# Designs tried in a protein design run: designed miniproteins, single chains, continued (2). Part 59

Each design is a single chain, and the fold is of that chain. pLDDT is the mean over its residues in the fold that is shown.

## One batch from the design tools (miniprotein)

Design m6030
Fold by ESMFold2-Fast:
Structure m6030 (fold): chain A 99 residues (1-99)
Amino acid sequence: MEEKIEELLQKVKEIYKEDNSPAIREIYRAAELLYNKDIEGLEKLARRGSPFARVALLAYKNDKILEGLETLVKAAEYLKQGKYREADLLIERFIRKLE
């Protein structure tokens, strides 16, 4: 399980290296905070309206860290491809499932 979590964090980091847009940067930050279990950092970003930090926080609270990171990776991949609507819907569905 830990190896898969580290692999997913590395995938987000690689996407961020190729596309440092604000949304992908925020996904990378949320993924790092989730990996480090920095819940206070995630709560602060979620209160500022970050949907990606909200995904990460809900993943932590529901013991779904792997699924949360997979969702963040896929959202970053969609954003890199210019698929903004698909990224938004993916994030919204994850949040609705765990709230």
Scores: mean pLDDT 86

Design m6031
Fold by ESMFold2-Fast:
Structure m6031 (fold): chain A 93 residues (1-93)
Amino acid sequence: SETDRRIELSNLVTEEMQKKFNADPKTLLNPELESLMTPEEAEGLSLTYADYLAGRISEEEVREWIKSLKNPKVRELAEAMLEAYKEAKEKLA
């Protein structure tokens, strides 16, 4: 089911973030990160990755959105998240 697939994807993202980036996905998704972003950028992060996971936008579209982020540290975290989601999607395929 869609719900089960999203749970599996979330678990795989957690594993890939730990393995590749030694990062906690909860920290990267944590509201505290919003202090580094505008409210519009924070909303864009949630919507962009939701659209990517749903197959509504391409990896290239995500990368172009990442380039629009003003804070370089937020861009770095968003790029790390994209790589983790990409690996998780490949494992579920």
Scores: mean pLDDT 69

Design m6032
Fold by ESMFold2-Fast:
Structure m6032 (fold): chain A 63 residues (1-63)
Amino acid sequence: EEERRNELLKQAEEWRKKADGYDAESERLAQEHPEDREKVRELHLKSVAYRVLAVGYEIEAEM
């Protein structure tokens, strides 16, 4: 029980870090290379996807 919750929270933290990383990279690229709109959008979508996964695991851990 405790081990399962800890495992889910650890996975959620890992995915949240990935989401934060892609979000920061997207912001940096938008500032340095505003002409690369397609790449900026790709990084932002990856950030959103990993954030959704993190939230899902955090909810599962609370059950």
Scores: mean pLDDT 81

Design m6033
Fold by ESMFold2-Fast:
Structure m6033 (fold): chain A 77 residues (1-77)
Amino acid sequence: MAVPDAVAGRAEVYVDGEKVAEVEGTRDSTEEDPELEKLIAEAKNLKIVRTAVTPDGTVETTVEYENGKVKSSSSRS
């Protein structure tokens, strides 16, 4: 999801509970990452934790994938 007015962001990628990638960037720099989309499509169990800092606070979004499909998603502000 696009996060309006994000001033900093980070994404951490976990496959089978192991952190395999971490990308730091501002303004949705990880949202349209082709490598991340490929990992989602190919991994059997994958979890992405995205953290975005906005002027009104920090938003953390966790999305879990199983066999390339969204299994669960949650957001915390």
Scores: mean pLDDT 67

Design m6034
Fold by ESMFold2-Fast:
Structure m6034 (fold): chain A 90 residues (1-90)
Amino acid sequence: MEELRRAAAEEAERLRAAAETLSGLKRQLALLMAETLARLAEAKDEVEALRIAAEGAAEMADLAAEAGDEAAAEAFRAQAEEARRRAEEL
């Protein structure tokens, strides 16, 4: 878990830096993804990590849908559902 937490924290910082070069929906999604990864770095166990991932993906889906990107919204909804299902199996 510590290696995964470190990777999540590093990726969150990388996405925040990348977001500075982006605009509109892509910037908002990158910032939300970075926030989700930062929360994942603080997760106590895999079940909490999967729940955080599911919540983040659901928020990204809502954001994409509001922006009119239904394909991205559907992809994020699928990710949220998969994460929720995996959390229930652990």
Scores: mean pLDDT 80

Design m6035
Fold by ESMFold2-Fast:
Structure m6035 (fold): chain A 68 residues (1-68)
Amino acid sequence: MEEFEKLRKELEELLKNAPPSIQREVQLIYDAAKAAADYYLQQGRPEEAIRVLKEALEDIKSLLEKAK
């Protein structure tokens, strides 16, 4: 659970600090990942929830690097 909370906070910080030009794309990735993670948590599958957030983090970081 601590890893899940850490990833969630990191994703929220990235969304908060995203440039306006990619804010919508970052928001869409975050929203999709959050919905999927919440679904896995409801199914009692926290490992899959953590994986989904990690994948979203990598996608957002890649998008941020491209925006430079």
Scores: mean pLDDT 82

Design m6036
Fold by ESMFold2-Fast:
Structure m6036 (fold): chain A 85 residues (1-85)
Amino acid sequence: DEEALRREQEGLRRFEEIKEKDPEVGERMLEAAERVLALAAEAGRSARGGDAVGRAGELAEKYAEEGDFEKGEEEVLKIAQQAIS
């Protein structure tokens, strides 16, 4: 799914941008995204994993723009938990 792959790449890029501003928060977001993608791939659900990472990245970027990195991390971890459940 080309669209899911695009969402995955955009989400990961957004987490890398957050890591430049807050290295610890960004690293935890990237670790969560990598786990989601690995588990989704193992389950044959790579498109679902990519979509989840994309959505998490959009929320993380929104909260980072507001200066609320903690809220961004909370939303990313919530999406990751839902995606691997």
Scores: mean pLDDT 84

Design m6037
Fold by ESMFold2-Fast:
Structure m6037 (fold): chain A 76 residues (1-76)
Amino acid sequence: HMATLRAVVEVPDDETARRVAEAIQAKLMSLPDVVEARAEALPGGRVRVTAKLKDDSWESIDKANQAIAEAVREAL
């Protein structure tokens, strides 16, 4: 029923990771199918993303993945 999406994004540095994490969380929380989203900047230029979706449909998962990609592009 509910799906959990997990992703790790690699970025050039820790400062970029912080900006990307903020952008990802904001984008995901704007989606109607997202129940909960958390993006955490990690050491070594990494961002961990966890999102809980209302359903496990391909459409909902694809929209969440697109939002992550858009947030990364906008924050770089």
Scores: mean pLDDT 82

Design m6038
Fold by ESMFold2-Fast:
Structure m6038 (fold): chain A 85 residues (1-85)
Amino acid sequence: MFVLTDDTKQNFSQAVRDQLLTRPDVTQSQADRVGQQLLSWSDMITNDRQLIDVGRALSDVLQDPRATVQQVVDAIRQAIRDSSS
């Protein structure tokens, strides 16, 4: 059974917050919100494929300098939903 460790969840959440904070339009509060939502959704990740799909979606959306915080949140949520099918 695949289970994300708390350390892995926290490190992933922190990396996402750090990446968002490199953007001049993102506030600490917005980055913290995304990190908290990602931690909440990490319990829905039940296999390696879902983790890979979430990581890919996050990478893709973060490569677009015009992507909003909401688009980052939506991309993560959608990847979890699509990979649970």
Scores: mean pLDDT 72

Design m6039
Fold by ESMFold2-Fast:
Structure m6039 (fold): chain A 61 residues (1-61)
Amino acid sequence: SMVDQLLEQIQQLGQQIEALGAEILAELAQPNPDLARIQQLRDQIGQLLDQVRAIAEQILA
């Protein structure tokens, strides 16, 4: 069903968010963390979360 495909997309987006979170933690572990890089990664996570919300709204429609 289309709902099953949308749920699979949410799962894939969740994996991408997890990977970006791991990159943030790795950067924070550096002696001189790149704060600009961390902000870029946060922005990417925000965009992926917006996509998850849009898909969730499609499922509810």
Scores: mean pLDDT 89

Design m6040
Fold by ESMFold2-Fast:
Structure m6040 (fold): chain A 68 residues (1-68)
Amino acid sequence: KKEIDEKIEKLAELTGVSKSEITKFINRVEKISKVEKKEILDTLVKLANGIPIKDQFEALKEKINEIE
């Protein structure tokens, strides 16, 4: 639980997107793909590394949408 919250916070800092918006997005991706939240967050944090602006989050969303 706490690990997931900490990863969401890191992703929020990297992308400039709010934690609540990221949480909603992760929950949607988990529901659609059946992949665990932790795995989704790990992938997002890795992709977001070095992307410190909100507009770049769109590129991350496109990558996440590749998860079935």
Scores: mean pLDDT 66

Design m6041
Fold by ESMFold2-Fast:
Structure m6041 (fold): chain A 59 residues (1-59)
Amino acid sequence: ADAERGRAAAEALIAGGATPEAADKGTVASSNGDDALARRVGLAGGATEEAVARGIELA
């Protein structure tokens, strides 16, 4: 995965309410193609569904 895209995805998750730890875990999961895990981690970390969808799109 492109590191710049990963950073943008993490920033989108944090802007949507996720903790930095949840944003990092979600971005790593999405980079591995595990969008289901990325959604679960992002939502559990406090992000909105819109922020998680945007993060996955950016990753």
Scores: mean pLDDT 75

Design m6042
Fold by ESMFold2-Fast:
Structure m6042 (fold): chain A 67 residues (1-67)
Amino acid sequence: MMSDEEIKEKIIERAVELAKQNNGVITREQLLKVFEEVAKENNLDKEELYEKFGDEVERAVVRAILA
């Protein structure tokens, strides 16, 4: 099982890559799909994962896209 830090980093990494492939844009639906995929890979609840990391991940992805 990945640590909390590793899970958060994985979500950010995948979301940023998805945004790069889509002209620097990521929809809320696409972001939630990334959370779902990472949750499934780690046998975690998607809703719990989003409650725990959602704000921090959204902030990190926006900063990475704007850089």
Scores: mean pLDDT 78

Design m6043
Fold by ESMFold2-Fast:
Structure m6043 (fold): chain A 87 residues (1-87)
Amino acid sequence: SKEELDEQLEKLDREFLRRLAEAFTARDFAGARAVVEDWRKRALELIREALAKGILSEEEAKELEQHVERSTAQALAMVDERERALA
């Protein structure tokens, strides 16, 4: 259901933020990038599965995929900035 999708995406986002914070605390920038890529892959998988099951419209799925791609780019840029600040 859409409620189950929203819960899965929320749990994935909470896990992502926790893992990213842990990587930053450890100064593990390669690990931080891996966390971002794992989140992107899992989020897109959930969105595509929801579209295939008719839980999301094509319009809703496209908007969510665009949000995931923008968030991925922003997160990777943030990792790059933090790594540079420590050089």
Scores: mean pLDDT 89

Design m6044
Fold by ESMFold2-Fast:
Parts: structure tokens; sequence; C-alpha cells
Structure m6044 (fold): chain A 95 residues (1-95)
């Protein structure tokens, strides 16, 4: 249903907002933040298009950027990203 996809989108937006807030607090360069925003927009489109594989590939790229620029937080963020992937995959299968 559209409600399952809408719920997954809100969950995704929340997690991404937390990541962007962390990048801002840690003074990560603007170029990296711009790359994260581009990945975010591509991932929103993937969720809306029910493209789980496309979402997963961009999610992996976000994890790599987090590990490179804020490595102290990487393990915690990667756990959140893995849970988010399962939420999105489930929402797509149920819609």
Amino acid sequence: SSSAIDSALRQFQGVFGQIMGLMDRENVPQEVRDELVDLFLQMEKAIKNKDVDGFKEKLKQIGELVRKYVPEYADDIERQLELLYKIVETAVKQS
C-alpha cells in the first residue's frame, strides 16, 4: 500500500536528517555533504519506484562516506542503515 511506502520514506528521511546533522556538527566538507544530499535524492526516488537494489547500492555508498569522514560513528550509523534497508525492503514487498 502507499501507506507502507510513505512510512518507509518518513523513516528514511529521519535517519538521513540525523546523518546530515552529524556531518554538520563534525564540520565535514561541503562537497561531501552535497554528495550525501545527491545520494539521498536518488534513494528517495528508489523507494518511490520500489527499487530495493538501487536503494541498497546508494545505502552502501552512504556507509562508505560515513566511515571515511566520521569513523567514530560509523558502526552505529551502519547498524541504523542496515535496519533501514530491512524496513524499506519489507515496505516494498508489502506494497
Scores: mean pLDDT 87

Design m6045
Fold by ESMFold2-Fast:
Structure m6045 (fold): chain A 114 residues (1-114)
Amino acid sequence: MEEIEERIEKILSTLPEAVRKELEKYRDKLSPEEYLALVAYTAAMLGRVSEEVIEAIEELQKSKNKVVRHLALAAKEAVDYALGKITDSSQFKHGAHALLAASAYGIPQVPIVP
């Protein structure tokens, strides 16, 4: 619990204030693992790729929670795009899955990086 909350704060500190305020609305609605996934996904979509974001995404892809896995897979595609491994947004397959999973939990759609 303590370690996962520290990881969340490290990623949140790299995000713009307006984005952080929007994400705080979901903190009490999500489990710590789900919130970490949403925060990592948002950071990746904004091109805020840190070692913490990459490590979180790699770990969360193995989660038994469907929402967490879908957010982590979408975040991985955003990271690969930012690093030049994916050159076309039409290659984003998991973004739609993340939006569907987020919608099921009442989370608004996060902007998709073109």
Scores: mean pLDDT 69

Design m6046
Fold by ESMFold2-Fast:
Structure m6046 (fold): chain A 74 residues (1-74)
Amino acid sequence: MLDDNALASQAAAHVARLIRDEGASPEEAAAEAVKRFPGVEKVEVLEATADRVVVEVTLKDGTKITAPARFPAP
């Protein structure tokens, strides 16, 4: 159970890093997170602003987890 939340949190952090540090689009970052985390079926970016990213992670067992990612202050 906690492992599912940890996986979702890691996927959200990876999406945020790709958007912020690599300049990826939300859709590109979501696709890369799915490729990187084998337990993840789908990632959907619910919110992507300069100060926050929120994603919904769907795991391969059908579990959906909404995970906010953090940005350091600019």
Scores: mean pLDDT 75

Design m6047
Fold by ESMFold2-Fast:
Structure m6047 (fold): chain A 94 residues (1-94)
Amino acid sequence: SSTLAAVEALLDELVDRLEALVKNKASKDEMIAALDQATARLRALLPGTELGDWLVSLLEGQKEALKKEKNSEFFLGSTVMALAVFRRILRILS
Protein backbone atom coordinates (compact mmCIF):
# COMPACT_ATOMS: atom_id res chain seq x y z
CA SER A 1 0.00 0.00 0.00
CA SER A 2 1.27 3.48 -0.96
CA THR A 3 -0.39 4.75 2.24
CA LEU A 4 1.64 2.32 4.41
CA ALA A 5 4.83 3.48 2.63
CA ALA A 6 3.86 7.11 3.42
CA VAL A 7 3.26 6.18 7.08
CA GLU A 8 6.68 4.47 7.26
CA ALA A 9 8.32 7.59 5.74
CA LEU A 10 6.48 9.78 8.28
CA LEU A 11 7.79 7.64 11.17
CA ASP A 12 11.34 7.84 9.74
CA GLU A 13 11.04 11.66 9.51
CA LEU A 14 9.77 11.78 13.11
CA VAL A 15 12.74 9.72 14.38
CA ASP A 16 15.22 11.97 12.50
CA ARG A 17 13.48 15.11 13.85
CA LEU A 18 13.47 13.86 17.47
CA GLU A 19 17.15 12.83 17.13
CA ALA A 20 18.06 16.35 15.91
CA LEU A 21 16.03 17.98 18.71
CA VAL A 22 17.73 15.87 21.43
CA LYS A 23 21.19 16.55 19.92
CA ASN A 24 20.45 20.31 20.01
CA LYS A 25 19.06 20.10 23.61
CA ALA A 26 15.64 21.32 22.49
CA SER A 27 12.82 21.84 25.01
CA LYS A 28 10.16 19.22 25.74
CA ASP A 29 7.66 21.63 24.12
CA GLU A 30 9.60 21.41 20.82
CA MET A 31 9.64 17.59 21.01
CA ILE A 32 5.91 17.55 21.85
CA ALA A 33 5.29 19.84 18.84
CA ALA A 34 7.16 17.35 16.60
CA LEU A 35 5.01 14.47 17.94
CA ASP A 36 1.81 16.55 17.48
CA GLN A 37 2.80 17.42 13.88
CA ALA A 38 3.45 13.73 13.11
CA THR A 39 0.08 12.81 14.68
CA ALA A 40 -1.74 15.42 12.52
CA ARG A 41 -0.03 14.12 9.34
CA LEU A 42 -0.90 10.55 10.34
CA ARG A 43 -4.59 11.47 10.80
CA ALA A 44 -4.52 13.04 7.30
CA LEU A 45 -3.01 9.83 5.81
CA LEU A 46 -5.37 7.37 7.59
CA PRO A 47 -8.61 9.30 8.35
CA GLY A 48 -11.31 7.25 10.12
CA THR A 49 -9.29 4.00 10.07
CA GLU A 50 -8.63 1.56 12.93
CA LEU A 51 -4.93 1.50 11.93
CA GLY A 52 -4.80 5.31 12.09
CA ASP A 53 -6.48 5.36 15.53
CA TRP A 54 -4.02 2.70 16.77
CA LEU A 55 -1.00 4.65 15.44
CA VAL A 56 -2.28 7.90 16.96
CA SER A 57 -2.69 6.10 20.32
CA LEU A 58 0.95 4.94 20.15
CA LEU A 59 2.23 8.47 19.35
CA GLU A 60 0.06 9.98 22.13
CA GLY A 61 1.53 7.36 24.50
CA GLN A 62 5.07 8.47 23.57
CA LYS A 63 4.03 12.12 24.10
CA GLU A 64 2.75 11.30 27.62
CA ALA A 65 5.98 9.36 28.36
CA LEU A 66 8.02 12.40 27.24
CA LYS A 67 6.09 14.70 29.65
CA LYS A 68 7.15 12.45 32.59
CA GLU A 69 10.73 11.72 31.40
CA LYS A 70 13.64 13.59 33.03
CA ASN A 71 16.26 12.40 30.49
CA SER A 72 15.66 13.29 26.82
CA GLU A 73 18.27 10.77 25.57
CA PHE A 74 16.53 7.89 27.41
CA PHE A 75 13.21 9.11 25.98
CA LEU A 76 14.73 9.18 22.46
CA GLY A 77 16.03 5.62 22.87
CA SER A 78 12.68 4.29 24.11
CA THR A 79 10.75 6.16 21.37
CA VAL A 80 13.08 4.92 18.60
CA MET A 81 12.63 1.33 19.90
CA ALA A 82 8.82 1.69 20.05
CA LEU A 83 8.69 3.15 16.51
CA ALA A 84 11.07 0.41 15.21
CA VAL A 85 8.79 -2.33 16.62
CA PHE A 86 5.78 -0.53 15.11
CA ARG A 87 7.44 -0.24 11.67
CA ARG A 88 8.17 -3.99 11.81
CA ILE A 89 4.47 -4.65 12.50
CA LEU A 90 3.50 -2.43 9.52
CA ARG A 91 5.85 -4.42 7.25
CA ILE A 92 4.28 -7.71 8.44
CA LEU A 93 0.78 -6.28 7.75
CA SER A 94 1.86 -5.14 4.27
Scores: mean pLDDT 77

Design m6048
Fold by ESMFold2-Fast:
Structure m6048 (fold): chain A 84 residues (1-84)
Amino acid sequence: MERERLERLLEEYERRRVWSWSAQWVRRRLGRDAPDLDPATRAALDAQADAFLAHLDAFMAAVEAYIYEHSNPAMRAMIAAARA
């Protein structure tokens, strides 16, 4: 039961890595495609994007720590492989 849950968490972690990358891409496009936004609105959007990315990074780190804490040597090897 726990092993299947941990494997599902690893899959979700990989998916969220892709989401984090996509969020950075969206941030760059908003910066390029909205040059005429007033400075306050642009700053608010940038701050929101930074907060979102920081939240994703913190979530991914927490999931990785949780998996590591509840893993055995085989699961730790899986985490290393997923990172590669």
Scores: mean pLDDT 64

Design m6049
Fold by ESMFold2-Fast:
Structure m6049 (fold): chain A 72 residues (1-72)
Amino acid sequence: SREELYKTLKKLDTAKPSEIVPILEEALKLAKEINDGTLYMEVASAAEVQYGILKEPKLKELAEEARKLAKK
């Protein structure tokens, strides 16, 4: 649900660096179930912010996937 997606993204506020990729993978999975471009963009934006901080390549991949899905 949309509420579950927002709760998942909220976990980023208190997450350890090792938790961030799994949280964003779960958020993208939830966004795919709803299939709403706005929610894909929220996941993409969150992943981009975290990539800017951690420089973890998986976060860039998640952001790019979410952006591509938002355009469909």
Scores: mean pLDDT 85

Design m6050
Fold by ESMFold2-Fast:
Structure m6050 (fold): chain A 100 residues (1-100)
Amino acid sequence: MDPLEVAAQQAALDAARRAIEEGAKRVSFTRLTPEGIAVKGEAEISDDGTVRARGTAVDLKNGESVEVELTLRPDEWAEYRVTRRGPVKELPEIREEFEL
């Protein structure tokens, strides 16, 4: 099991859920896991009711990251996309992105 993909997926789902349940047009959050994975979840609701959510997980030990995008349309099934990135981000950049 890829722990970065799981963390990113869960962040996207949590953000989408918060946006829907709170009726908020936009939600975002960041967290750091005990394992040293920085996580960011974002979601937005468009005027047509489309929910777009993004989860990003970064391993702070090696700078590897995974991004998950989830799109929920009122008349369609969910779209799920995964992007993997190698060890390219420096710690200062990660801190800025995740508000650490």
Scores: mean pLDDT 70

Design m6051
Fold by ESMFold2-Fast:
Structure m6051 (fold): chain A 79 residues (1-79)
Amino acid sequence: GAEAEALLKRAAELSREARRLLEEQGTGENKKKAEEYLEKADGYLARAQVYLAQGDDEKAIELARKAIEYAEKAKELAG
């Protein structure tokens, strides 16, 4: 549904922004931790897309929210 799609879009946008900041400003230990959080965010986003395609909006929303959480953590460490 619309909520799942909106959350997935937001997660993807945050992941892209965090990755860009990490590429431009990432250094040392914070860079490594931000990369680990981005890998987790990408994993949750991929799973959320699969559940959305299957019509399981509830699981897609739950996983998209986790993707957003990890992308935000990555962004905070990167910038």
Scores: mean pLDDT 86

Design m6052
Fold by ESMFold2-Fast:
Formats: C-alpha cells, sequence, structure tokens
Structure m6052 (fold): chain A 74 residues (1-74)
C-alpha cells in the first residue's frame, strides 16, 4: 500500500539523518535541513497525505543527501 511505502521511506530517511549527524564532515546546516524534511515526511505519514506530495518532499530530501554524499567523497 502507499502508506506502507511511505513508512518504509520514512524509516530510511530517519536512519540516514542519524548516519549523517554522526559524521563530523557533514555540515550542521545540512543535517538540520535533512531533519526538517524528515519531520515533514513524518507528518505526511501521520496525516496520510497523497503520495504525489510525499514524493515531492522525498526529492528535496534526496537532493540534500546527494550534496552530503559529495562532501564525503571529496
Amino acid sequence: SDLEKKKIALNYAESQVERFEADPRVPQEMVERLRELTEELKKMVENNEPMSKFEEIVKEWQKVVDEAEKLLLE
């Protein structure tokens, strides 16, 4: 179901925030942005918001993750 897909994505997002927060190479501002986006995803799951809206926030979340990953490779 869409709800289960959202829950899986949220759990993954939460684990990634913990991973980046533990790495001193990742700027605090990026961790804070990922946390904000993850909290928004959590609210969307709780309110059973449409998948299309959820996917828009996931795209923003992924953009920040991609930027953080680039820093870990540099």
Scores: mean pLDDT 85

Design m6053
Fold by ESMFold2-Fast:
Structure m6053 (fold): chain A 65 residues (1-65)
Amino acid sequence: GSEAAREIGVIFAVGLRYGESGDGVLSEEQREEIARELKEEYGIEPDEKVLKQIESIAAGVASVL
């Protein structure tokens, strides 16, 4: 499959999960947990851009719910 599509899918899935379970604001502990999950479970490099995308999705989801 497309590597970009897989990465986007994982980013959205993680962002949705954190947005649904909270207020859309990620704690430092949650950011570290997300970085570990991306790297260890999905093989995605948890760079600042990826983490910011997940934060934006979580905030967006929380704001709509």
Scores: mean pLDDT 78

Design m6054
Fold by ESMFold2-Fast:
Structure m6054 (fold): chain A 77 residues (1-77)
Amino acid sequence: TVEDKAAKIEKENEELLAQAKSQSLDEQIQTYMHITARYVLMSILARLEGKEELANRFMDKANRYGAQLDALMAQRR
């Protein structure tokens, strides 16, 4: 189900976040780009299945991790 896929993506993203703790700034930027893109994709897929609430939850997560990505990129000054 889309819910099973969502749970898998959430777990994989948590593993990516754990890895980011030991990464360089450049690697963290790549990791957060990947996490953000995955949440955007899941939001689109959930919306296509008529799962508006799930789609909104994933887009909210994409926006939050996107904001963290912007903060990391600002450190590249």
Scores: mean pLDDT 83

Design m6055
Fold by ESMFold2-Fast:
Structure m6055 (fold): chain A 73 residues (1-73)
Amino acid sequence: HMEEIEKKLKEIEEYLQKRRALSDEVLPTYLARRKAANGLSDEEYAQLLADERARMDEVFEKNLEYIKKKLEE
């Protein structure tokens, strides 16, 4: 039973990693448009990009934990 859960978790994790990678690919372009629209400095842009990447990492971890918990229920 646990082995089946581990296999499914790995497949879901790989799928979520692919989705996150696609989001990360578009993030600089999206934020560059926001930088231009709001007149942000290069430093402000770099901080915003770092903050958004950190937020995406936290969301990814929370989603993975939630899915793992659901599979174990």
Scores: mean pLDDT 78

Design m6056
Fold by ESMFold2-Fast:
Structure m6056 (fold): chain A 93 residues (1-93)
Amino acid sequence: MDVLFIGLKDVKEEDIPDILELVETALKENPEIKEIVISGDKKAAEALAKALKERFPDIKVTVVSDEEGVELAAKARVLITVSGKSALVLSLE
């Protein structure tokens, strides 16, 4: 799928700018991505979704439950997982 999946765990609002830079790089390297799906901590996920909609207005941004997130992550073109200050980016082409 032409989807970027972002999983968030133990993410603070101060970490959002660093995540935005990771997303910008992933979108630049994968121009076919048309949707970003976010799962994890509701407050962090909603804050990230708002920032992404403002920075990338042509990209569809959706926040999903953790249960839906597991299934969607398996079908994503690019997976970003953030746990506290650690991030992993995987291309699943």
Scores: mean pLDDT 79

Design m6057
Fold by ESMFold2-Fast:
Structure m6057 (fold): chain A 87 residues (1-87)
Amino acid sequence: MSVEEIIEKYVNELLEKGLLSEELGKYLFDKLLEIAKKYNLSPSEVERLMNWIKKEAEEMEKMMTKEQVESIVKMVEGLAEGRRKLL
């Protein structure tokens, strides 16, 4: 699967579970795709990050707020940036 297909799959799963609104789902998709391209993340790295996001969202058992989605995006970008510094 491509990076775009992996992100879309996980975002759609969160939407179907009612853990994410349509508007925030689009926002999350766009931001994660931007981060994946900026830091040249592999499909396997993206799948690992998406599994982490899914687990966090499922543990909350409620629809994510805009602030929670923005926090997740910032954390993912920090993880991607940290990977480059360790190279």
Scores: mean pLDDT 80

Design m6058
Fold by ESMFold2-Fast:
Structure m6058 (fold): chain A 65 residues (1-65)
Amino acid sequence: MIVSLQSAADILMVAAQMLGKDAYVEVLGKKILVPADPEKNRETTKKVREALEKGLETGEEVELE
């Protein structure tokens, strides 16, 4: 059962901001930096959500920056 991957990305974004430090998350075999900076964090979270959605649809890994 697939449970809210978008919520997982949002939780990581909030956690990084609350801790005031950068965090790393591994998505589809890629290690992605989730910065504590709200603007950069929001952009990274959006990319993570899109990659997870595409990975679920095709079963393929998606390149993330």
Scores: mean pLDDT 57

Design m6059
Fold by ESMFold2-Fast:
Structure m6059 (fold): chain A 92 residues (1-92)
Amino acid sequence: KEIKVLVAVGDSEKHLKLTEKVLELEKEGYKGVVVSLTPDEESQKRAEASLKAAAELYDKVTIGINADEEVSVETAVEIAKKATGAEVEVIE
């Protein structure tokens, strides 16, 4: 499996940077899946489930997390790693 996991925590500019990278990878044949993450526990559980499903469904996928600025980078990375089993790239 070819799984790329990207996390952007912060403002809309960081989220756009992640989206641009996902779209570039779609031209290389990666299926793009982007989920939003807010600081509430329900959002975190929903995101984990969606990320896990995307990682299991596709053999070649880019999974992006656009996290609100009130979500810690550590929390977003932990959710992504747990759900996908893949290494995570943080967008600065």
Scores: mean pLDDT 82

Design m6060
Fold by ESMFold2-Fast:
Structure m6060 (fold): chain A 86 residues (1-86)
Amino acid sequence: MEAERRLEELLEEVERHLRAAREALARGDRAAAAEALAEAERLVRELEEEIRRLREEGADEELIKRYEEAVRGARELIARLRAALE
């Protein structure tokens, strides 16, 4: 439960910053969008490290797969939003 809770917390923070980036882009605030995307990228890296550690500790493979899929989706969205800033 502790491991899953940490993954949920990190994913929730990633989603929060991605939402902030989308809202900033909608307003034309490129600086705020870039800042939010940088934070989302940092949190995605933390989430990836946590997933890697849990796999080493023998965590449930279904749990690992679910969060790896979430990370993939987040990275794809970050790339698309970053392209909108250029």
Scores: mean pLDDT 85

Design m6061
Fold by ESMFold2-Fast:
Structure m6061 (fold): chain A 116 residues (1-116)
Amino acid sequence: SREELRAFHRRMASNRDPRVQAILAERMSKVTEADVARGKEIYDKYMAGTHGADGEGGEGNGQAVVAPSLTDLAATYGLSPEDVALFLAAGGDRFGLPNLDPEDIAAVAGYLETLQ
C-alpha cells in the first residue's frame, strides 16, 4: 500500500546517515567474489522465498513471490543495494534475518548489486 511504501522510505531514511554510509562504502570497496557468494547464501536462505530466486519480486495474486522486485532498486525505490541491505539488517528479526555483522551486510549488498 501507499502507507507501507511511505513507512518503508521513512525507515530507510534512518539508515542513510552519512557516517554509516561511509563505513559501508569502505567495506563494500573490499567485497570479494567470496563475499558475493556469502551474500547469495544469505539471500537464498532468508530472502529468496519472498523476493524470488533472482530478486524478480511479485506482482500480486498468483505470483511465486509477494514482495517488490530487487533487480532495479534505483529506478524502483531510489535506493542502492547498500540502503536495502542496511534496512534489512536494521529490521533483523522482523524480516526473519539473523543478526548481521558489517561483513554480512556488505556481502548482501554486493550480491544485490549483481541483480541490478
Scores: mean pLDDT 63

Design m6062
Fold by ESMFold2-Fast:
Order: sequence, then C-alpha cells, then structure tokens
Structure m6062 (fold): chain A 64 residues (1-64)
Amino acid sequence: SPEAARRLAEYLLEKGVIPSKEAADRLAQALVEAGVDPRTVARVLKNAGLITDEEAEELIALAE
C-alpha cells in the first residue's frame, strides 16, 4: 500500500539506512509503482545484511 511504502521509507531514513528525505521519497514511490510488498523488502534487506533481525521485525510491524 502507499502508506506502508511511505512508513518503510521513513523508518529507513530515521535509522540512517537511507541518506536523505529525497531518497526515501524515491524509494516509497518506486515500491508503490512496482507493487512490492514492504514486508518482502524488509526480509531482503535483512538477508543482504543491511539491517538487523530486530530492524526487519520493526519494518514488518510498520507495514501491518
């Protein structure tokens, strides 16, 4: 959903994973346009070692 994508992008900005508000806005738009589930993004980021297990759980909770 557009709201879940925005929450995911804002969370990543707040945690310092994304370097700027502009990058967060671009990510949110790209996720909405692609129809990607933010929960899938959280799992991919965790598996790539970019976020912790705890951060992935927080992202999934925000998408719910």
Scores: mean pLDDT 72

Design m6063
Fold by ESMFold2-Fast:
Order: sequence, then C-alpha cells, then structure tokens
Structure m6063 (fold): chain A 59 residues (1-59)
Amino acid sequence: ALEEARRKGEEAMRLVFKESDGKVVSIGGADGLTPQSRAAARAAGEGVREEVKKIEEEK
C-alpha cells in the first residue's frame, strides 16, 4: 500500500530532525529537509516514491 510508504517517508524526515536535536545540520551543504520539505509535501507522490527506494535499501 502506498500509504505505508508515505508514512515511512514522513517518519524518516521527523527522525532526522529529531536526531539533530531540532537542528538541521548541514552535513553536505545543508542537505536539510527544510528547503525540500515544502517541495516534498507538494510532490509527495514523487518524493515519497524515491524516498521509499532509499529506505528499502537501508532496511
């Protein structure tokens, strides 16, 4: 179900933000979720799809 993938994508973003203690650490040049957060929200279908691919490989 696609809804599961969407949830995973959102949780991944939340986890990263929480892990940084609410601080978007510019790891590779502000790979921050802030600028992409809005874009991902609008293109959830596309963004989540690729996010699922990454998560799938991580798991």
Scores: mean pLDDT 52

Design m6064
Fold by ESMFold2-Fast:
Structure m6064 (fold): chain A 75 residues (1-75)
Amino acid sequence: MEEIEELKKKADELIEKNSPEAVYTYERLGYLYLQEGKYDEAIKAFERGAEVAEKLGLTDIAKSLRDMAERVKKR
């Protein structure tokens, strides 16, 4: 849980800096939530990462993150 809290704080800081690292931080958060069985939180993390990726022009990773969120919703 501590690692998730730390990554959330890091993601917020990276968004303020308009850093593409924010996208990868949300992706990692999503996977950590999946490992803990927190599917709703994982979906939101992947969707948030996709939104940031689209704003930065990273269309391929944005699509990948949205596909991951949809896959989790099927569980």
Scores: mean pLDDT 78

